# Designs tried in a protein design run: designed miniproteins, single chains, continued (4). Part 84

Each design is a single chain, and the fold is of that chain. pLDDT is the mean over its residues in the fold that is shown.

## One batch from the design tools (miniprotein)

Design m14923
Fold by ESMFold2-Fast:
Structure m14923 (fold): chain A 88 residues (1-88)
Amino acid sequence: MEELVERVRRAMELFRRNAPTVAAALAARGEVEPVDDAELEANVQRQGEGAVRKVEELAKTDIERAEEAARKVEEEAREVEALAAEAA
Protein backbone atom coordinates (compact mmCIF):
# COMPACT_ATOMS: atom_id res chain seq x y z
CA MET A 1 0.00 0.00 0.00
CA GLU A 2 2.62 2.55 1.12
CA GLU A 3 4.75 1.57 -1.91
CA LEU A 4 1.91 2.44 -4.32
CA VAL A 5 1.40 5.83 -2.64
CA GLU A 6 5.13 6.57 -2.90
CA ARG A 7 5.08 5.60 -6.59
CA VAL A 8 2.23 8.07 -7.20
CA ARG A 9 4.05 10.80 -5.26
CA ARG A 10 7.22 10.24 -7.31
CA ALA A 11 5.22 10.35 -10.55
CA MET A 12 3.53 13.59 -9.45
CA GLU A 13 6.92 15.11 -8.62
CA LEU A 14 8.11 14.26 -12.15
CA PHE A 15 4.87 15.71 -13.55
CA ARG A 16 5.24 18.91 -11.50
CA ARG A 17 8.88 19.34 -12.59
CA ASN A 18 8.01 19.11 -16.31
CA ALA A 19 4.55 20.72 -16.40
CA PRO A 20 5.75 24.36 -16.84
CA THR A 21 7.85 23.42 -19.89
CA VAL A 22 5.00 21.52 -21.51
CA ALA A 23 2.46 24.26 -20.71
CA ALA A 24 4.72 26.91 -22.26
CA ALA A 25 5.28 24.77 -25.39
CA LEU A 26 1.55 24.10 -25.83
CA ALA A 27 0.74 27.79 -25.32
CA ALA A 28 3.35 28.74 -27.94
CA ARG A 29 1.61 26.40 -30.41
CA GLY A 30 -1.79 27.91 -29.56
CA GLU A 31 -3.11 24.57 -28.25
CA VAL A 32 -3.80 25.99 -24.77
CA GLU A 33 -4.17 29.40 -23.19
CA PRO A 34 -1.08 30.64 -21.32
CA VAL A 35 -1.46 30.07 -17.57
CA ASP A 36 0.22 31.63 -14.55
CA ASP A 37 2.92 29.41 -13.01
CA ALA A 38 1.23 29.62 -9.58
CA GLU A 39 -2.12 28.52 -11.05
CA LEU A 40 -0.44 25.65 -12.91
CA GLU A 41 1.37 24.54 -9.74
CA ALA A 42 -1.88 24.67 -7.71
CA ASN A 43 -3.67 22.57 -10.35
CA VAL A 44 -0.88 19.96 -10.39
CA GLN A 45 -0.89 19.78 -6.58
CA ARG A 46 -4.69 19.37 -6.46
CA GLN A 47 -4.60 16.58 -9.04
CA GLY A 48 -1.72 14.88 -7.22
CA GLU A 49 -3.59 14.89 -3.91
CA GLY A 50 -6.62 13.39 -5.68
CA ALA A 51 -4.52 10.66 -7.29
CA VAL A 52 -2.92 9.68 -3.96
CA ARG A 53 -6.35 9.57 -2.26
CA LYS A 54 -7.83 7.44 -5.05
CA VAL A 55 -4.97 4.92 -4.89
CA GLU A 56 -5.26 4.74 -1.08
CA GLU A 57 -9.01 4.09 -1.30
CA LEU A 58 -8.62 1.45 -4.02
CA ALA A 59 -5.85 -0.31 -2.08
CA LYS A 60 -8.26 -0.89 0.84
CA THR A 61 -10.61 -3.03 -1.31
CA ASP A 62 -8.86 -3.89 -4.60
CA ILE A 63 -5.08 -3.83 -4.70
CA GLU A 64 -5.01 -4.73 -8.42
CA ARG A 65 -7.06 -1.62 -9.29
CA ALA A 66 -4.84 0.48 -7.02
CA GLU A 67 -1.80 -0.85 -8.94
CA GLU A 68 -3.49 0.02 -12.26
CA ALA A 69 -4.31 3.55 -11.06
CA ALA A 70 -0.71 4.08 -9.91
CA ARG A 71 0.56 2.80 -13.26
CA LYS A 72 -1.65 5.27 -15.16
CA VAL A 73 -0.30 8.20 -13.12
CA GLU A 74 3.26 7.00 -13.84
CA GLU A 75 2.47 6.74 -17.58
CA GLU A 76 1.00 10.27 -17.63
CA ALA A 77 4.09 11.62 -15.84
CA ARG A 78 6.35 9.93 -18.42
CA GLU A 79 4.30 11.40 -21.28
CA VAL A 80 4.74 14.88 -19.80
CA GLU A 81 8.48 14.21 -19.39
CA ALA A 82 8.71 13.16 -23.06
CA LEU A 83 6.81 16.27 -24.19
CA ALA A 84 9.13 18.47 -22.11
CA ALA A 85 12.17 16.81 -23.71
CA GLU A 86 10.74 17.45 -27.20
CA ALA A 87 10.12 21.11 -26.29
CA ALA A 88 13.65 21.65 -24.92
Scores: mean pLDDT 75

Design m14924
Fold by ESMFold2-Fast:
Structure m14924 (fold): chain A 64 residues (1-64)
Amino acid sequence: MERELEEAIERLLELIEANRDNLEVVQLGSLGMMRIQVALLAGDLEEAVEAARESVRRLEEEIA
């Protein structure tokens, strides 16, 4: 789970950086990062992984 979280966060950051001029992508990515942070603060690693993966999927859909 920890490696899955790390990979998803790296992917999320890469998508945001590659699309930094797309405000919708940046806003969606920021919301995803906040959700991940909230889950981690709650000690819910499984929820953090789900939030990270969902955020990546949403960004990929927005970019396409």
Scores: mean pLDDT 81

Design m14925
Fold by ESMFold2-Fast:
Structure m14925 (fold): chain A 103 residues (1-103)
Amino acid sequence: DDEAVLEAARAEAEALRKQAIEYLDLAHKYAQQGDFEKAREYQNKALEHLGQISDAAVDAEAKAEEYAVSDPEKAALYRRIAEIYREAAKEYEEYVREAVKND
């Protein structure tokens, strides 16, 4: 069921995005306390989760290309999966951008 696969991808992308934001917020909290070592650790954890989102998008795009000629319907499914992960990354980027603008 393609919809079940897409729903699972949406849930995973959203979970990774929320965890990345949570780590980013923890990094800011520790920086405010003067604990720059912990701030750096949580910043790195946020970047690792963003990396997982990007890797999932790249993997899905590669699978879409693999199936493009042999199974166009499967290729279309993987393109939709890639879009889900890319949108999650975009929402994270917009959160970071807005946080900077709010002083």
Scores: mean pLDDT 87

Design m14926
Fold by ESMFold2-Fast:
Structure m14926 (fold): chain A 69 residues (1-69)
Amino acid sequence: SSIASLDVAGHVLAVGAVLEGLPQEEADKYKKRIDELGDAAEQATDPEVRERLIGELRKLMDELAKKAA
């Protein structure tokens, strides 16, 4: 398995729990962005680029946590 896909999957699963607390329209918007970032991270061949994309997913998770709290 790809290390990048494992890292991205972990972040997506954690964020999924937060999304359950949001309105459907807001949840769909975040799901779209998560999919875009996840796809970009999986396609990244440069470890530095992959780490940056994972960092963006972490920031998105923080934003979602603040909205759901």
Scores: mean pLDDT 68

Design m14927
Fold by ESMFold2-Fast:
Structure m14927 (fold): chain A 91 residues (1-91)
Amino acid sequence: MELTQRMEEAYEAGNEEEFVKLLIERIEEQLKKLLEAIKKGDLETVEHAIEKLDEIIEELKKIGADEEIIKAVEEARKKLEEALEEEKKKK
């Protein structure tokens, strides 16, 4: 909640560098939560999240978003996909 408010404040203030840093931090936090969901066997939620990340990456590229943001989202997607595949192989 507080992190989201800080991102909105940075965006409104035109502080793009701070906004990018906070957005990357939020992406990392969401990645951690989704990796935990995989370990708990909630694979369906993670599969939907990966599909949404693909849409987000495409949208970010179309609007010319910061490369650091695009890279962070792509890395998060890759880690989720690898973890999901490993869990599926364990039965």
Scores: mean pLDDT 72

Design m14928
Fold by ESMFold2-Fast:
Structure m14928 (fold): chain A 100 residues (1-100)
Amino acid sequence: ENEKKAREYLEKAIRLLEEALRLAKQNPEASEVAKLVEQALELLKKALESDTETARQYVTQAINLLSEALEKAKQLDEELARLVEKALRYAALAGAYLDQ
């Protein structure tokens, strides 16, 4: 079901972002990426506990933050960038299921 799929993709995005945050915190040059990832993580966790309409708003905000984080991460760390990109894709999939 669409809501169940949205929740599954949000959980996958959250797990990837927790890993991305751990890697970003190990690199002082990635401090801005860490901040953006941490803010996106908080929004996605709020989305899991929200109604569908509110969850869509949190997911959209998180996607914007992750897009910025990805651009910065690509300049710093290839592995960090891959984790953020994969999380962004799962967040986008969650958003698509919430829109159905």
Scores: mean pLDDT 88

Design m14929
Fold by ESMFold2-Fast:
Structure m14929 (fold): chain A 72 residues (1-72)
Amino acid sequence: VVDSEKDLILGLKSAVTLNNPTLVQGVLKQIVDQPEVSNEICDALVKALSEAKSASIKNLLQSAIKKLGCPI
């Protein structure tokens, strides 16, 4: 379970670094499909939002953060 979360976080960081909204959306779909979210996932989403360079990726990350109830 923890390993799955770490894999999702690494995938999110890679997708954001590649500036690829399709990859970001795919990873976010996997994250929101989880029954609960950890503080580690929330921190990763907030960090990804600060590192995102395109408006489309920022919008995807903000939507996921709001949907999961993470603190902004």
Scores: mean pLDDT 78

Design m14930
Fold by ESMFold2-Fast:
Structure m14930 (fold): chain A 96 residues (1-96)
Amino acid sequence: MTKLQQAVELREKGLKYFEEGKYEEAIEELEKAIELLEEDEKYAALVIRTLMELGLVYKKMGEYEKAKEYLEKAREIAEKYYPEMLPAVDTLLEEL
């Protein structure tokens, strides 16, 4: 399995746990996905999306400070590599 395939599988597991209300398990899987991808700039778009998903999980837990931290990280990467993703990140930050 490639790093990309492994990270996509971890992200899918994280999102499934999130849908089931298993927030701690969702966070663990999403963080593992980021760890696999964050060292290679070619995966920046997937890192941004996964950070946005971590922000949403923390928001559902009522941990708004942590949600903001992850969304601000997503915003910083988006500004550098994918400015077209900024409106989506900014919408999530405004909804906190």
Scores: mean pLDDT 87

Design m14931
Fold by ESMFold2-Fast:
Structure m14931 (fold): chain A 113 residues (1-113)
Amino acid sequence: SALKEETLKTLKEVKELSKKVTDLEALEQAYEYILKALKVVTKDDLEGQIDVGVLELEYGVLKAVGLTVEDMQKLIHRAIDALEKYIPSATEEQIKEALKYVKKALEVLKSAL
């Protein structure tokens, strides 16, 4: 669908910008939006829900012991890779909601350049 193609294109932009952003707070905000998008598209997928749980656990541990820019860039890239995996099987309504969050992640990263 055109909506799935737009979402994948926007995710590619988020991934590229995240490599250039060194603002830890902006990377954390972008990650939270990408994770929200991932939760939407994995609502009916047990494997996807497990992937979300792993990302949330890793973020929580890293934040407790000292979160770095490199840690956040890696988490964003892994969350995007997971989104790209689940988008093909997601419903149009899930993609429509997820794209709103992906666009919010893009806005945050653009503002931090």
Scores: mean pLDDT 91

Design m14932
Fold by ESMFold2-Fast:
Structure m14932 (fold): chain A 70 residues (1-70)
Amino acid sequence: HLDEVIAQHPDLTPEEIELLREAYEKLKEMKQQGASKEDIENFVKEALKKAKSPEAQRALLELANRIYEE
């Protein structure tokens, strides 16, 4: 689903794509380790501070929501 999120946000810079890849890997690991929805939401809030564009923020939120559903 990471590649699908990136494809839906074609205006992302290489740096923003790297941020999404790092966030995806960490979120997936957190969920596998039994992190609560609240823990994941707190991580996403911190990651959003690093996202410099509205597009990167939208992509990150979409990615987090997809991981919650798995």
Scores: mean pLDDT 79

Design m14933
Fold by ESMFold2-Fast:
Structure m14933 (fold): chain A 55 residues (1-55)
Amino acid sequence: MKKTITSRVTGEVLEVEDILEQRRQVLEEAGASEEDREAHIADVRSLLDKIYEEE
């Protein structure tokens, strides 16, 4: 089971894991290091949890 987030900008319902995978791919394309990518993904997850995770 995955958490979902509704984008306030687009109104689209997105799965948190899908968002994180998209970010991972973008960073890989940009040539970021593996360690930097993982740190960035962890930060994004934390931000999504704080901003969009609601009961």
Scores: mean pLDDT 69

Design m14934
Fold by ESMFold2-Fast:
Structure m14934 (fold): chain A 67 residues (1-67)
Amino acid sequence: KEVEEYIYKELKEHSKLDEESIEIIAKLLTAMNEGKKEEAIEYAKKLAKLLNLDEKDIIESIEEHFK
């Protein structure tokens, strides 16, 4: 919870990303830090859709983290 808020504040202050994308990134990083692979993949998919990124590349990065 506190880690998520810290990441959200840092990204909001230093990035030009919209608030929705920053919130999802914060939740994704928190899920990764807590070892919640399924939640991390769901947030990664939402982020890919919002930023028009390749979903496959993001999922592979998340799965590599949990190997």
Scores: mean pLDDT 74

Design m14935
Fold by ESMFold2-Fast:
Structure m14935 (fold): chain A 96 residues (1-96)
Amino acid sequence: MDKVVLTAKSNAQAVRGAAQQLENDGHAEVEFIGEDTVVLTAKENPLLVQARALQLQNNGEAEVEAYGSLPSEPLSVSEAGRLQLETNELLEKFPF
């Protein structure tokens, strides 16, 4: 399963809240490492977990390391934008 590591910058509670919501929805398993680091293990939809992590990074709330230290293939700009839009739609259903 794919893993995402989130390191909180300015709002550890928002990062932890987002991780708990992903676990409640059955999208990820959550492991808390200290107060500021969260490890997410994606279950059925790793793209939803990644999109949520990107939203936290865009808000300046966390640093994201997705799927370990492996170099990811460059994502197309249009696909990255689509994932961000889908994450925003998801956030409307799950107010944090």
Scores: mean pLDDT 66

Design m14936
Fold by ESMFold2-Fast:
Structure m14936 (fold): chain A 90 residues (1-90)
Amino acid sequence: SMMEELRKKALEEMEDYVKVLKDSLEKLKKAHPEVKELADKAIEQLEELLAEAKKKLAAGEDPQKVFEEFRKQVEKLEDEFQKQVEEKLS
């Protein structure tokens, strides 16, 4: 069905988004070992957000709304992480 295709699309895009961010965080950990714990926590939180989004999709929530909420939560996490890194390194 069209809804099943939209759910698969949203899931793939969310998983790809998390993969890109996790790769960036792993590179940051190698460049700045002092932020390793912050980066590890951010990776954990990204996985939790993805798991929650997957549950919402499985529950039949609107895929576009789930994706938009997921992106907003990830952007908030990125902003909080950037602030913590700046405080740690400054």
Scores: mean pLDDT 86

Design m14937
Fold by ESMFold2-Fast:
Structure m14937 (fold): chain A 83 residues (1-83)
Amino acid sequence: FPPFISEELLKKAKHVTIHFIYSPNSAVGKAFLEYLKKLLDELGKEYTIELYEEPDPNVDPRVNPSQEVLELLEEIALKIGEA
């Protein structure tokens, strides 16, 4: 169930940095992280994954990690020639 992650952004990026916010009590969050690592590994790209456990059910339950990840990937893609 990957959220909308742009493969085009992944192709353009030299280094992919993913900030993943997840709840430790969520099996779905763990499965999604494993899925992302598998995709990046198959693409053969350099990547860095930063894990953050944040309480989103109480403050902002509508947090969409897919959109946040996509935004970060887009910023990295703009720095294609920086490394």
Scores: mean pLDDT 56

Design m14938
Fold by ESMFold2-Fast:
Structure m14938 (fold): chain A 68 residues (1-68)
Amino acid sequence: MVLSEEQVEEGVARLVEALEASGASPARRAHVLRQLADEERAIADETGDESARYLADLLAAEAERFAA
């Protein structure tokens, strides 16, 4: 599925907000985001889906934000 960059960014922002609302620790949030990034990266590498690659990159960046 091809999503716009804006749609991917909004989806990631909502996911981060939901993780923050869940009361999960920063380490747990980073772990969940890295798991999702790894899954999307694998899909992008297998299928060549550019939106999955962009999503993986954004998820990885948000994970690093919580790890710092």
Scores: mean pLDDT 78

Design m14939
Fold by ESMFold2-Fast:
Parts: structure tokens; sequence; C-alpha cells
Structure m14939 (fold): chain A 58 residues (1-58)
């Protein structure tokens, strides 16, 4: 996955989650997702991990 694709993914994720999470929680989730994508995790694996962490915060 390219850096541009990672940037797009995290931007879309931030827009989706902004109404549900605090700014601090959102920043942590977005940073973690970006790190996983940079390490070569698939989009599907990262989405599953994000959804799991969001569920733990709610």
Amino acid sequence: MSLDEIERFVRELAERLAPVLTPEQLAEIVKHAANLLMEGKSREEVEAEVDRRVAELL
C-alpha cells in the first residue's frame, strides 16, 4: 500500500469516527491504523483491529 493510499485511508477513517470518539481517542486510533498499514498489514486486517478497539471504547 502506498503512502498516498495510507493517508487517504486514515483521513476517511477519521471522518467516519469523529462523531463517535473524542479527539484524543480518534488520534490514537488513526495513528495505530497508519502504523499497521505502514508495517504491511492488509486493509481488511486494519479495519477489523480498528473496529475492535472502537468497540472497547464504547
Scores: mean pLDDT 80

Design m14940
Fold by ESMFold2-Fast:
Structure m14940 (fold): chain A 94 residues (1-94)
Amino acid sequence: SVLDELEALANDTSLSREELIERLTEVLERAIAELEEKLAQSTDPALRAELRTLIALLRHVRAELPRMSKEEAIRTVKGLIGAYRLLEARIAAA
């Protein structure tokens, strides 16, 4: 659901920069909460390390969003979608 929302926002050309950043910030906050829940439930040290790294990356991106152009924000979100999908695949395989 979070991934689908990020993809929808990244491809919505009708949103202003301000609207895009506001909605992306909300989605990233929910994504961080979801990953923190997965971290709390995980006992695998390697997976916990990967989850902490992704959470730190999402927090950094969220903090940087207000300074980005619309194109930079979209590009950044598309990169994060890829990273998030790879981690979700590893969790599903465990």
Scores: mean pLDDT 83

Design m14941
Fold by ESMFold2-Fast:
Structure m14941 (fold): chain A 68 residues (1-68)
Amino acid sequence: SKEKSREGVLKMVEQFIEDLLADPEVSADQALAAGRRAVESAVKNGAISESEGKRLIEAAEKRVAERK
């Protein structure tokens, strides 16, 4: 949406990734793949920066590494 703030989109993508990582029926690889797709779309649409997108994915990868 044209009226959505960058902050709103960033929070939405972050929450989406967190929800996937919290779902016990979703594998870590599936969660990361879906998260990367959402981040890539948001970055390409100019909704968030490339650096913000990279930070979201790095945070998700760290959470996956902590899942044992």
Scores: mean pLDDT 77

Design m14942
Fold by ESMFold2-Fast:
Structure m14942 (fold): chain A 87 residues (1-87)
Amino acid sequence: GELIIKDLETLVKAAEEDIELAREAQAEKDPRKAAVKATAAEIRAVAMLIQAEWARKLAEEGKAEVDEELVEKAEEAAREVLRIVRE
């Protein structure tokens, strides 16, 4: 997939929107619809964590300048999605 290291604000927003999807999955009364929403939220959260990890590694190697606070916000939001989905 394309790495979203140049626009970390977009990554944070995507992760926050994924929290909403995870909460919708928990509120969903249809088990099939709940499973589809939960699966989509989990896949997106894992992808965001991978992108955040690559952004951090590139910054550590001096290959890219990244806002560490935005990386941390994206990782925290993605971890919250995984917490919600796995309950």
Scores: mean pLDDT 78

Design m14943
Fold by ESMFold2-Fast:
Structure m14943 (fold): chain A 70 residues (1-70)
Amino acid sequence: LTRDNDELVTTSSGETFSKRDLALYLVLREGSPLSGEVDELHKKLIEDFKKENPEEYERLQALRRAREAA
């Protein structure tokens, strides 16, 4: 995750997220019955994003919590 992180994708809920938002979206799904290999992949994706953009990660985490609480 070096560039193209601003590329937007639309979720099943109809909300538009960047690739970095997608990583946070996977965290929102924590506790879901994911396979071990899928779990490892999303962890790496999130770690790459956090390392690249820690400030943005915090911002998206706040958005995720707000959406989750709503």
Scores: mean pLDDT 55

Design m14944
Fold by ESMFold2-Fast:
Structure m14944 (fold): chain A 86 residues (1-86)
Amino acid sequence: QQAADDARVDAFAAEKGLTPAQRRAIREMLDLFNLPATDAVLESLFAGIEKGNENTIKFYKENPEEFELRYKNSSPYAQELIKEAL
């Protein structure tokens, strides 16, 4: 089960050219929400990450002081996503 899900996530990451942080984000969301690693689920999660990254990039470009504040208060996982989105 888990090994098969990991293999599908890895294949999806290769197909979409995902960063290591994006790949981990998808895997973490599958585990947190107990979702299957189907193409439809993976595409939905990836679309959410892409939209979130676009909004994050725009927000921090418009609010540089907020970037410093939020980055310091973010988890290591969130910090990595913020860095890779920029």
Scores: mean pLDDT 70

Design m14945
Fold by ESMFold2-Fast:
Structure m14945 (fold): chain A 79 residues (1-79)
Amino acid sequence: SEEEDLRKLEERGLEYAQLSGGVLIVLEKEPDADDETILEKARELAKNDPEGAIKKALEALREEGRDALVARVEEILAK
């Protein structure tokens, strides 16, 4: 159904947003880490964020115009 398709799309979007926020947090703490290490640690953070705090942090950074950091997060996630 259309409702079920929309729900699945929303769930995927939320998961991606949480992972993106996790990557950002790891990048700020460990900027010299390789992309694979950053992504692994970001996945661990995303799993332990039941309230979506990571997603909110990423959205706030986008609103503040820190586009270069957001672009780096998207680059790491593309791997």
Scores: mean pLDDT 62

Design m14946
Fold by ESMFold2-Fast:
Structure m14946 (fold): chain A 88 residues (1-88)
Amino acid sequence: MTEEEKDRIADALAELIKEHPESLPYLENARKAVEEKDKEGALKYLSQLAKLSTKPEHRAAILRLMNLVREGKFDEAKEILDKALEKV
């Protein structure tokens, strides 16, 4: 995945959090789970973010992140989540 692609996903997540500030704990908990390589925990928190999103682009970003977690690409997922949290 390119740096530009990671930035686009991070921007979509940051926008979701700005529109739904109550969802910030789910993003923070997903980041912690990814850092710990806790696949089940990360998918749980990301699925909660997906349920809160009303925009197709926000859902697409979350689904792409969930796929990275399912594939065991925790380092890439962590980079995206760290970028998103820095933008909030």
Scores: mean pLDDT 85

Design m14947
Fold by ESMFold2-Fast:
Structure m14947 (fold): chain A 100 residues (1-100)
Amino acid sequence: SMEEVKKKLEEVIEKLKEDLERLKELVAQNPDDEFAKEQVETLEKAIENLKKAIEEEDVEMAKSLLIGIALELQRWYEETGDERFKEHAEFAREKAVEVL
């Protein structure tokens, strides 16, 4: 149902907000960290786009966005070794399958 899809997307958004706040703190401590700044911009856009998909009830767009952010989070895990990115990538991928 659309209510179940919205709830799953909101759960992903909450995890992305946790990553965003952590990365904003990192940028505040190191304002020259271009990689961290890119990660912040990527997460802000992902959260905005997922919220738009919820508002428009666009399940196909939501799935594409979840797969996209999961791939980005996996890349960040491989680059940084931060297990939280791996966990959140796996969560986003799982939710993408569930909204099928």
Scores: mean pLDDT 88

Design m14948
Fold by ESMFold2-Fast:
Structure m14948 (fold): chain A 83 residues (1-83)
Amino acid sequence: VEKAVEELRKLAEEEVKKTEEAEDVYKTGKESLAKIYEAARKAAEILDEESKVDEKKAAEGKEKVTEILKEANGKIGDIIRKK
């Protein structure tokens, strides 16, 4: 559970940095968000499988995935608005 959430968090941080350093912030930001959402979908699939063993831990993991998505959306949105 925690491994899937941590991998998503690291990817989100890397993609936010890429957007900040990009020449085309809007294009890179859209591509970064798409990658983060795809990674979040894969993490959710892993958590759904783990819910068969520990439903409560899987639910906590899904909440963290939602938090990571919200934070990444906010940061990338702010970067795009600044340009």
Scores: mean pLDDT 78

Design m14949
Fold by ESMFold2-Fast:
Structure m14949 (fold): chain A 100 residues (1-100)
Amino acid sequence: MRRELRFRARITKDGKTYEAEVRVTLEDGLATIEVEIDSPDAKAVKTELGAGSRVEGGKLRVSTTAPVENEEQARELARKLLEDIAKAMGGSSVEIEEWE
């Protein structure tokens, strides 16, 4: 069974807010998390994050896939990835809002 969740997240750095779009696809016990954010210093942030990250059209794109037992674990995986991105950006906070 396939499910798709969409989230919007905000990362704050130096008094500026950066919006991230998050897509979570759950299919047959696997969660694929895709994050797109217009990150300052995207090349440096990509280097810090390592595998699964790329810069395309000036935006940072990060993807990960992991086994999950339920939707809650997929949401936790997405939150952790956003926190890792925020840390790599030197951000001070992450706010996650669910859209759709």
Scores: mean pLDDT 76

Design m14950
Fold by ESMFold2-Fast:
Structure m14950 (fold): chain A 65 residues (1-65)
Amino acid sequence: GPEERFQRAYEAAKAGDAEKVHQLAVEGARDGDGYPISGAGQGALDARNPETAEAVRKGAAEGLA
């Protein structure tokens, strides 16, 4: 659910794992688990890692397409 994706994305973003952040943002957007940002997107942004912030935007855009 959104809370589990939030936590996983937060941990991935803290580690600088842009690929994992992207994957989780795609999944969250497809599942409609948040608006305007999925739980995964919010978790990654809450980590405040600029290296992974772009992965959130790309993943959300891909998942909503």
Scores: mean pLDDT 73

Design m14951
Fold by ESMFold2-Fast:
Structure m14951 (fold): chain A 65 residues (1-65)
Amino acid sequence: MEVEPGLEEARLTLARELLKTHSHEDTIAVVAGFLVNAGMSPEDAKALARRATEQAAAEMGIAME
C-alpha cells in the first residue's frame, strides 16, 4: 500500500482532533472510514488508522487506551 504525503498528514490531523473528544476505538473507526473513502481497502484502512491514532496519541502525550 502506498501512502501519499497529503493523506498521511490528513489522517494524523484527523486522529489528533478526534482524540481530543473521542476514544481510540472511535478515532480508529473514523480515520479508517476516511482512508476507505480515499481508495483503501477496509482492512488496510483499519491497520493504518490504528497506526495514525497511535502516532497522534504519542505526539499529544497520551497513551493508547
Scores: mean pLDDT 74

Design m14952
Fold by ESMFold2-Fast:
Structure m14952 (fold): chain A 91 residues (1-91)
Amino acid sequence: GSGGAAGSAAGLEAEKGGNDEEVGEAAVRAPGASPKAGEAARRGARESGGNGGRAGAMAGVQVGKEGATDASGSTAGAISGIGAEVERELK
């Protein structure tokens, strides 16, 4: 769903060492994402110091609020972001 796509894009951008603006922009570019999803991703990245899991979860939750059937996107976004963060830590 669109929540998963926005969350995954935000998490991957954070893993690449992107700043909060870049993380938000990646979320907005995801299919079905909204400007609100980008702002949620930026907020998550700022609050957590660039944590991809947090940024991805917040983007996914925002898309889920806009489309009630996309609630699983927040979990997929969080998992994708955490996975990217763990891979980065091991390097």
Scores: mean pLDDT 65

Design m14953
Fold by ESMFold2-Fast:
Structure m14953 (fold): chain A 96 residues (1-96)
Amino acid sequence: MKSPAEVVQELIEETRRALEAVKAHPEDELLALLQKVMVGGSLVVAARQFERQGRLDLARELREYADKIAATKTVEELEAALEELIRFLEEKLKEL
């Protein structure tokens, strides 16, 4: 099983790649939808892993971010949500 720090670091790297892809192609709504689904899915998988480890607060926060990302309606909203997620994950990584 990966450590909590390894899981969070992988989420940071994946979210940064998603943000870079969306910023490179802001008019590509299909690419934005794909990145949205991929990041949301990774957050849910990580939340389940943290639930199994008894890290219920972190799991809940990751599920809340997955819902927030799923709720975005525009590419600009998605960019803002991904940037906020990166800041959240970087802060959590310092605590792990």
Scores: mean pLDDT 87

Design m14954
Fold by ESMFold2-Fast:
Structure m14954 (fold): chain A 63 residues (1-63)
Amino acid sequence: AAVESLIQALKSADQDVRLAAAIALGALPSLPQQAETALKEALKKETHDAVKSAIRSALAKHS
């Protein structure tokens, strides 16, 4: 899994790239702690509702 690339994509200036990264991280069978931390950080800074929803969904799928 290209988890490091997905974490970097969460920091993209392009909202569509951030959305795709959040969805992809949520679809992983297990979420590494570094990716969970990155999603939580991204959620605090995110302003776009669709991206926020995708991040929340990704976090809800993983413990």
Scores: mean pLDDT 81

Design m14955
Fold by ESMFold2-Fast:
Structure m14955 (fold): chain A 61 residues (1-61)
Amino acid sequence: SLAEELAKKLVEFGVPEDAAKVAARAIAALPTKEAQKEAIRNVGRAYGLSEEQIEELESLI
């Protein structure tokens, strides 16, 4: 599922597992791809992810 793939990548990029699972489920529940990508950017910035890491997460949408 999208939530599982997002959580896996967030953990790979250094986000704590519990936080990654919560964030991934919240992102996957958003009604549009546009909202999902915006949420990915916000989460990525909050956890100090690089632009390349954020782009990789967005590619899952």
Scores: mean pLDDT 88

Design m14956
Fold by ESMFold2-Fast:
Structure m14956 (fold): chain A 78 residues (1-78)
Amino acid sequence: SLDHEIEAGVHEIAAAVDLVTARKFKERGELDEARQAYENAAKHYELAAQHYRLSGNTVAADRAEKAAKEAKEEAEKL
């Protein structure tokens, strides 16, 4: 549905912004802020994946789930 596609897109954009923010904090040695931003990115990717699944876009859902896992792994390494 259009609503689920829009919601997924909004969360995917939010997650991408959080990833950029996390990398910037990590480069500055601000590890607590970086961890929080990676955790926020993962949460947004998980929400995007749920909305993509509800819209029947399984390819985008799988991509978002993978991105969420990668963001969680980056947070865990800090």
Scores: mean pLDDT 91

Design m14957
Fold by ESMFold2-Fast:
Structure m14957 (fold): chain A 74 residues (1-74)
Amino acid sequence: MSEEEKEEAWKEFKRRLSEILNRFAEGELSKEEAIEEARRTAEELGKKYNVPESVIENMKRFAETLIESHEAQR
């Protein structure tokens, strides 16, 4: 796997995560729903870009931390 594939996966993940965070901020998703959708998105992108499980787990952890941070500010 190339470094470019990892970078592409992260760019698309951050874009989709931004959409999830917007829906969470608007009250369309609970924290648990937002985390679950982010986890599903990480797995989907992992399959699409054929990235290792460690990258998928980093994406999930990143999303959980960011969503929890946004909840603490509400």
Scores: mean pLDDT 80

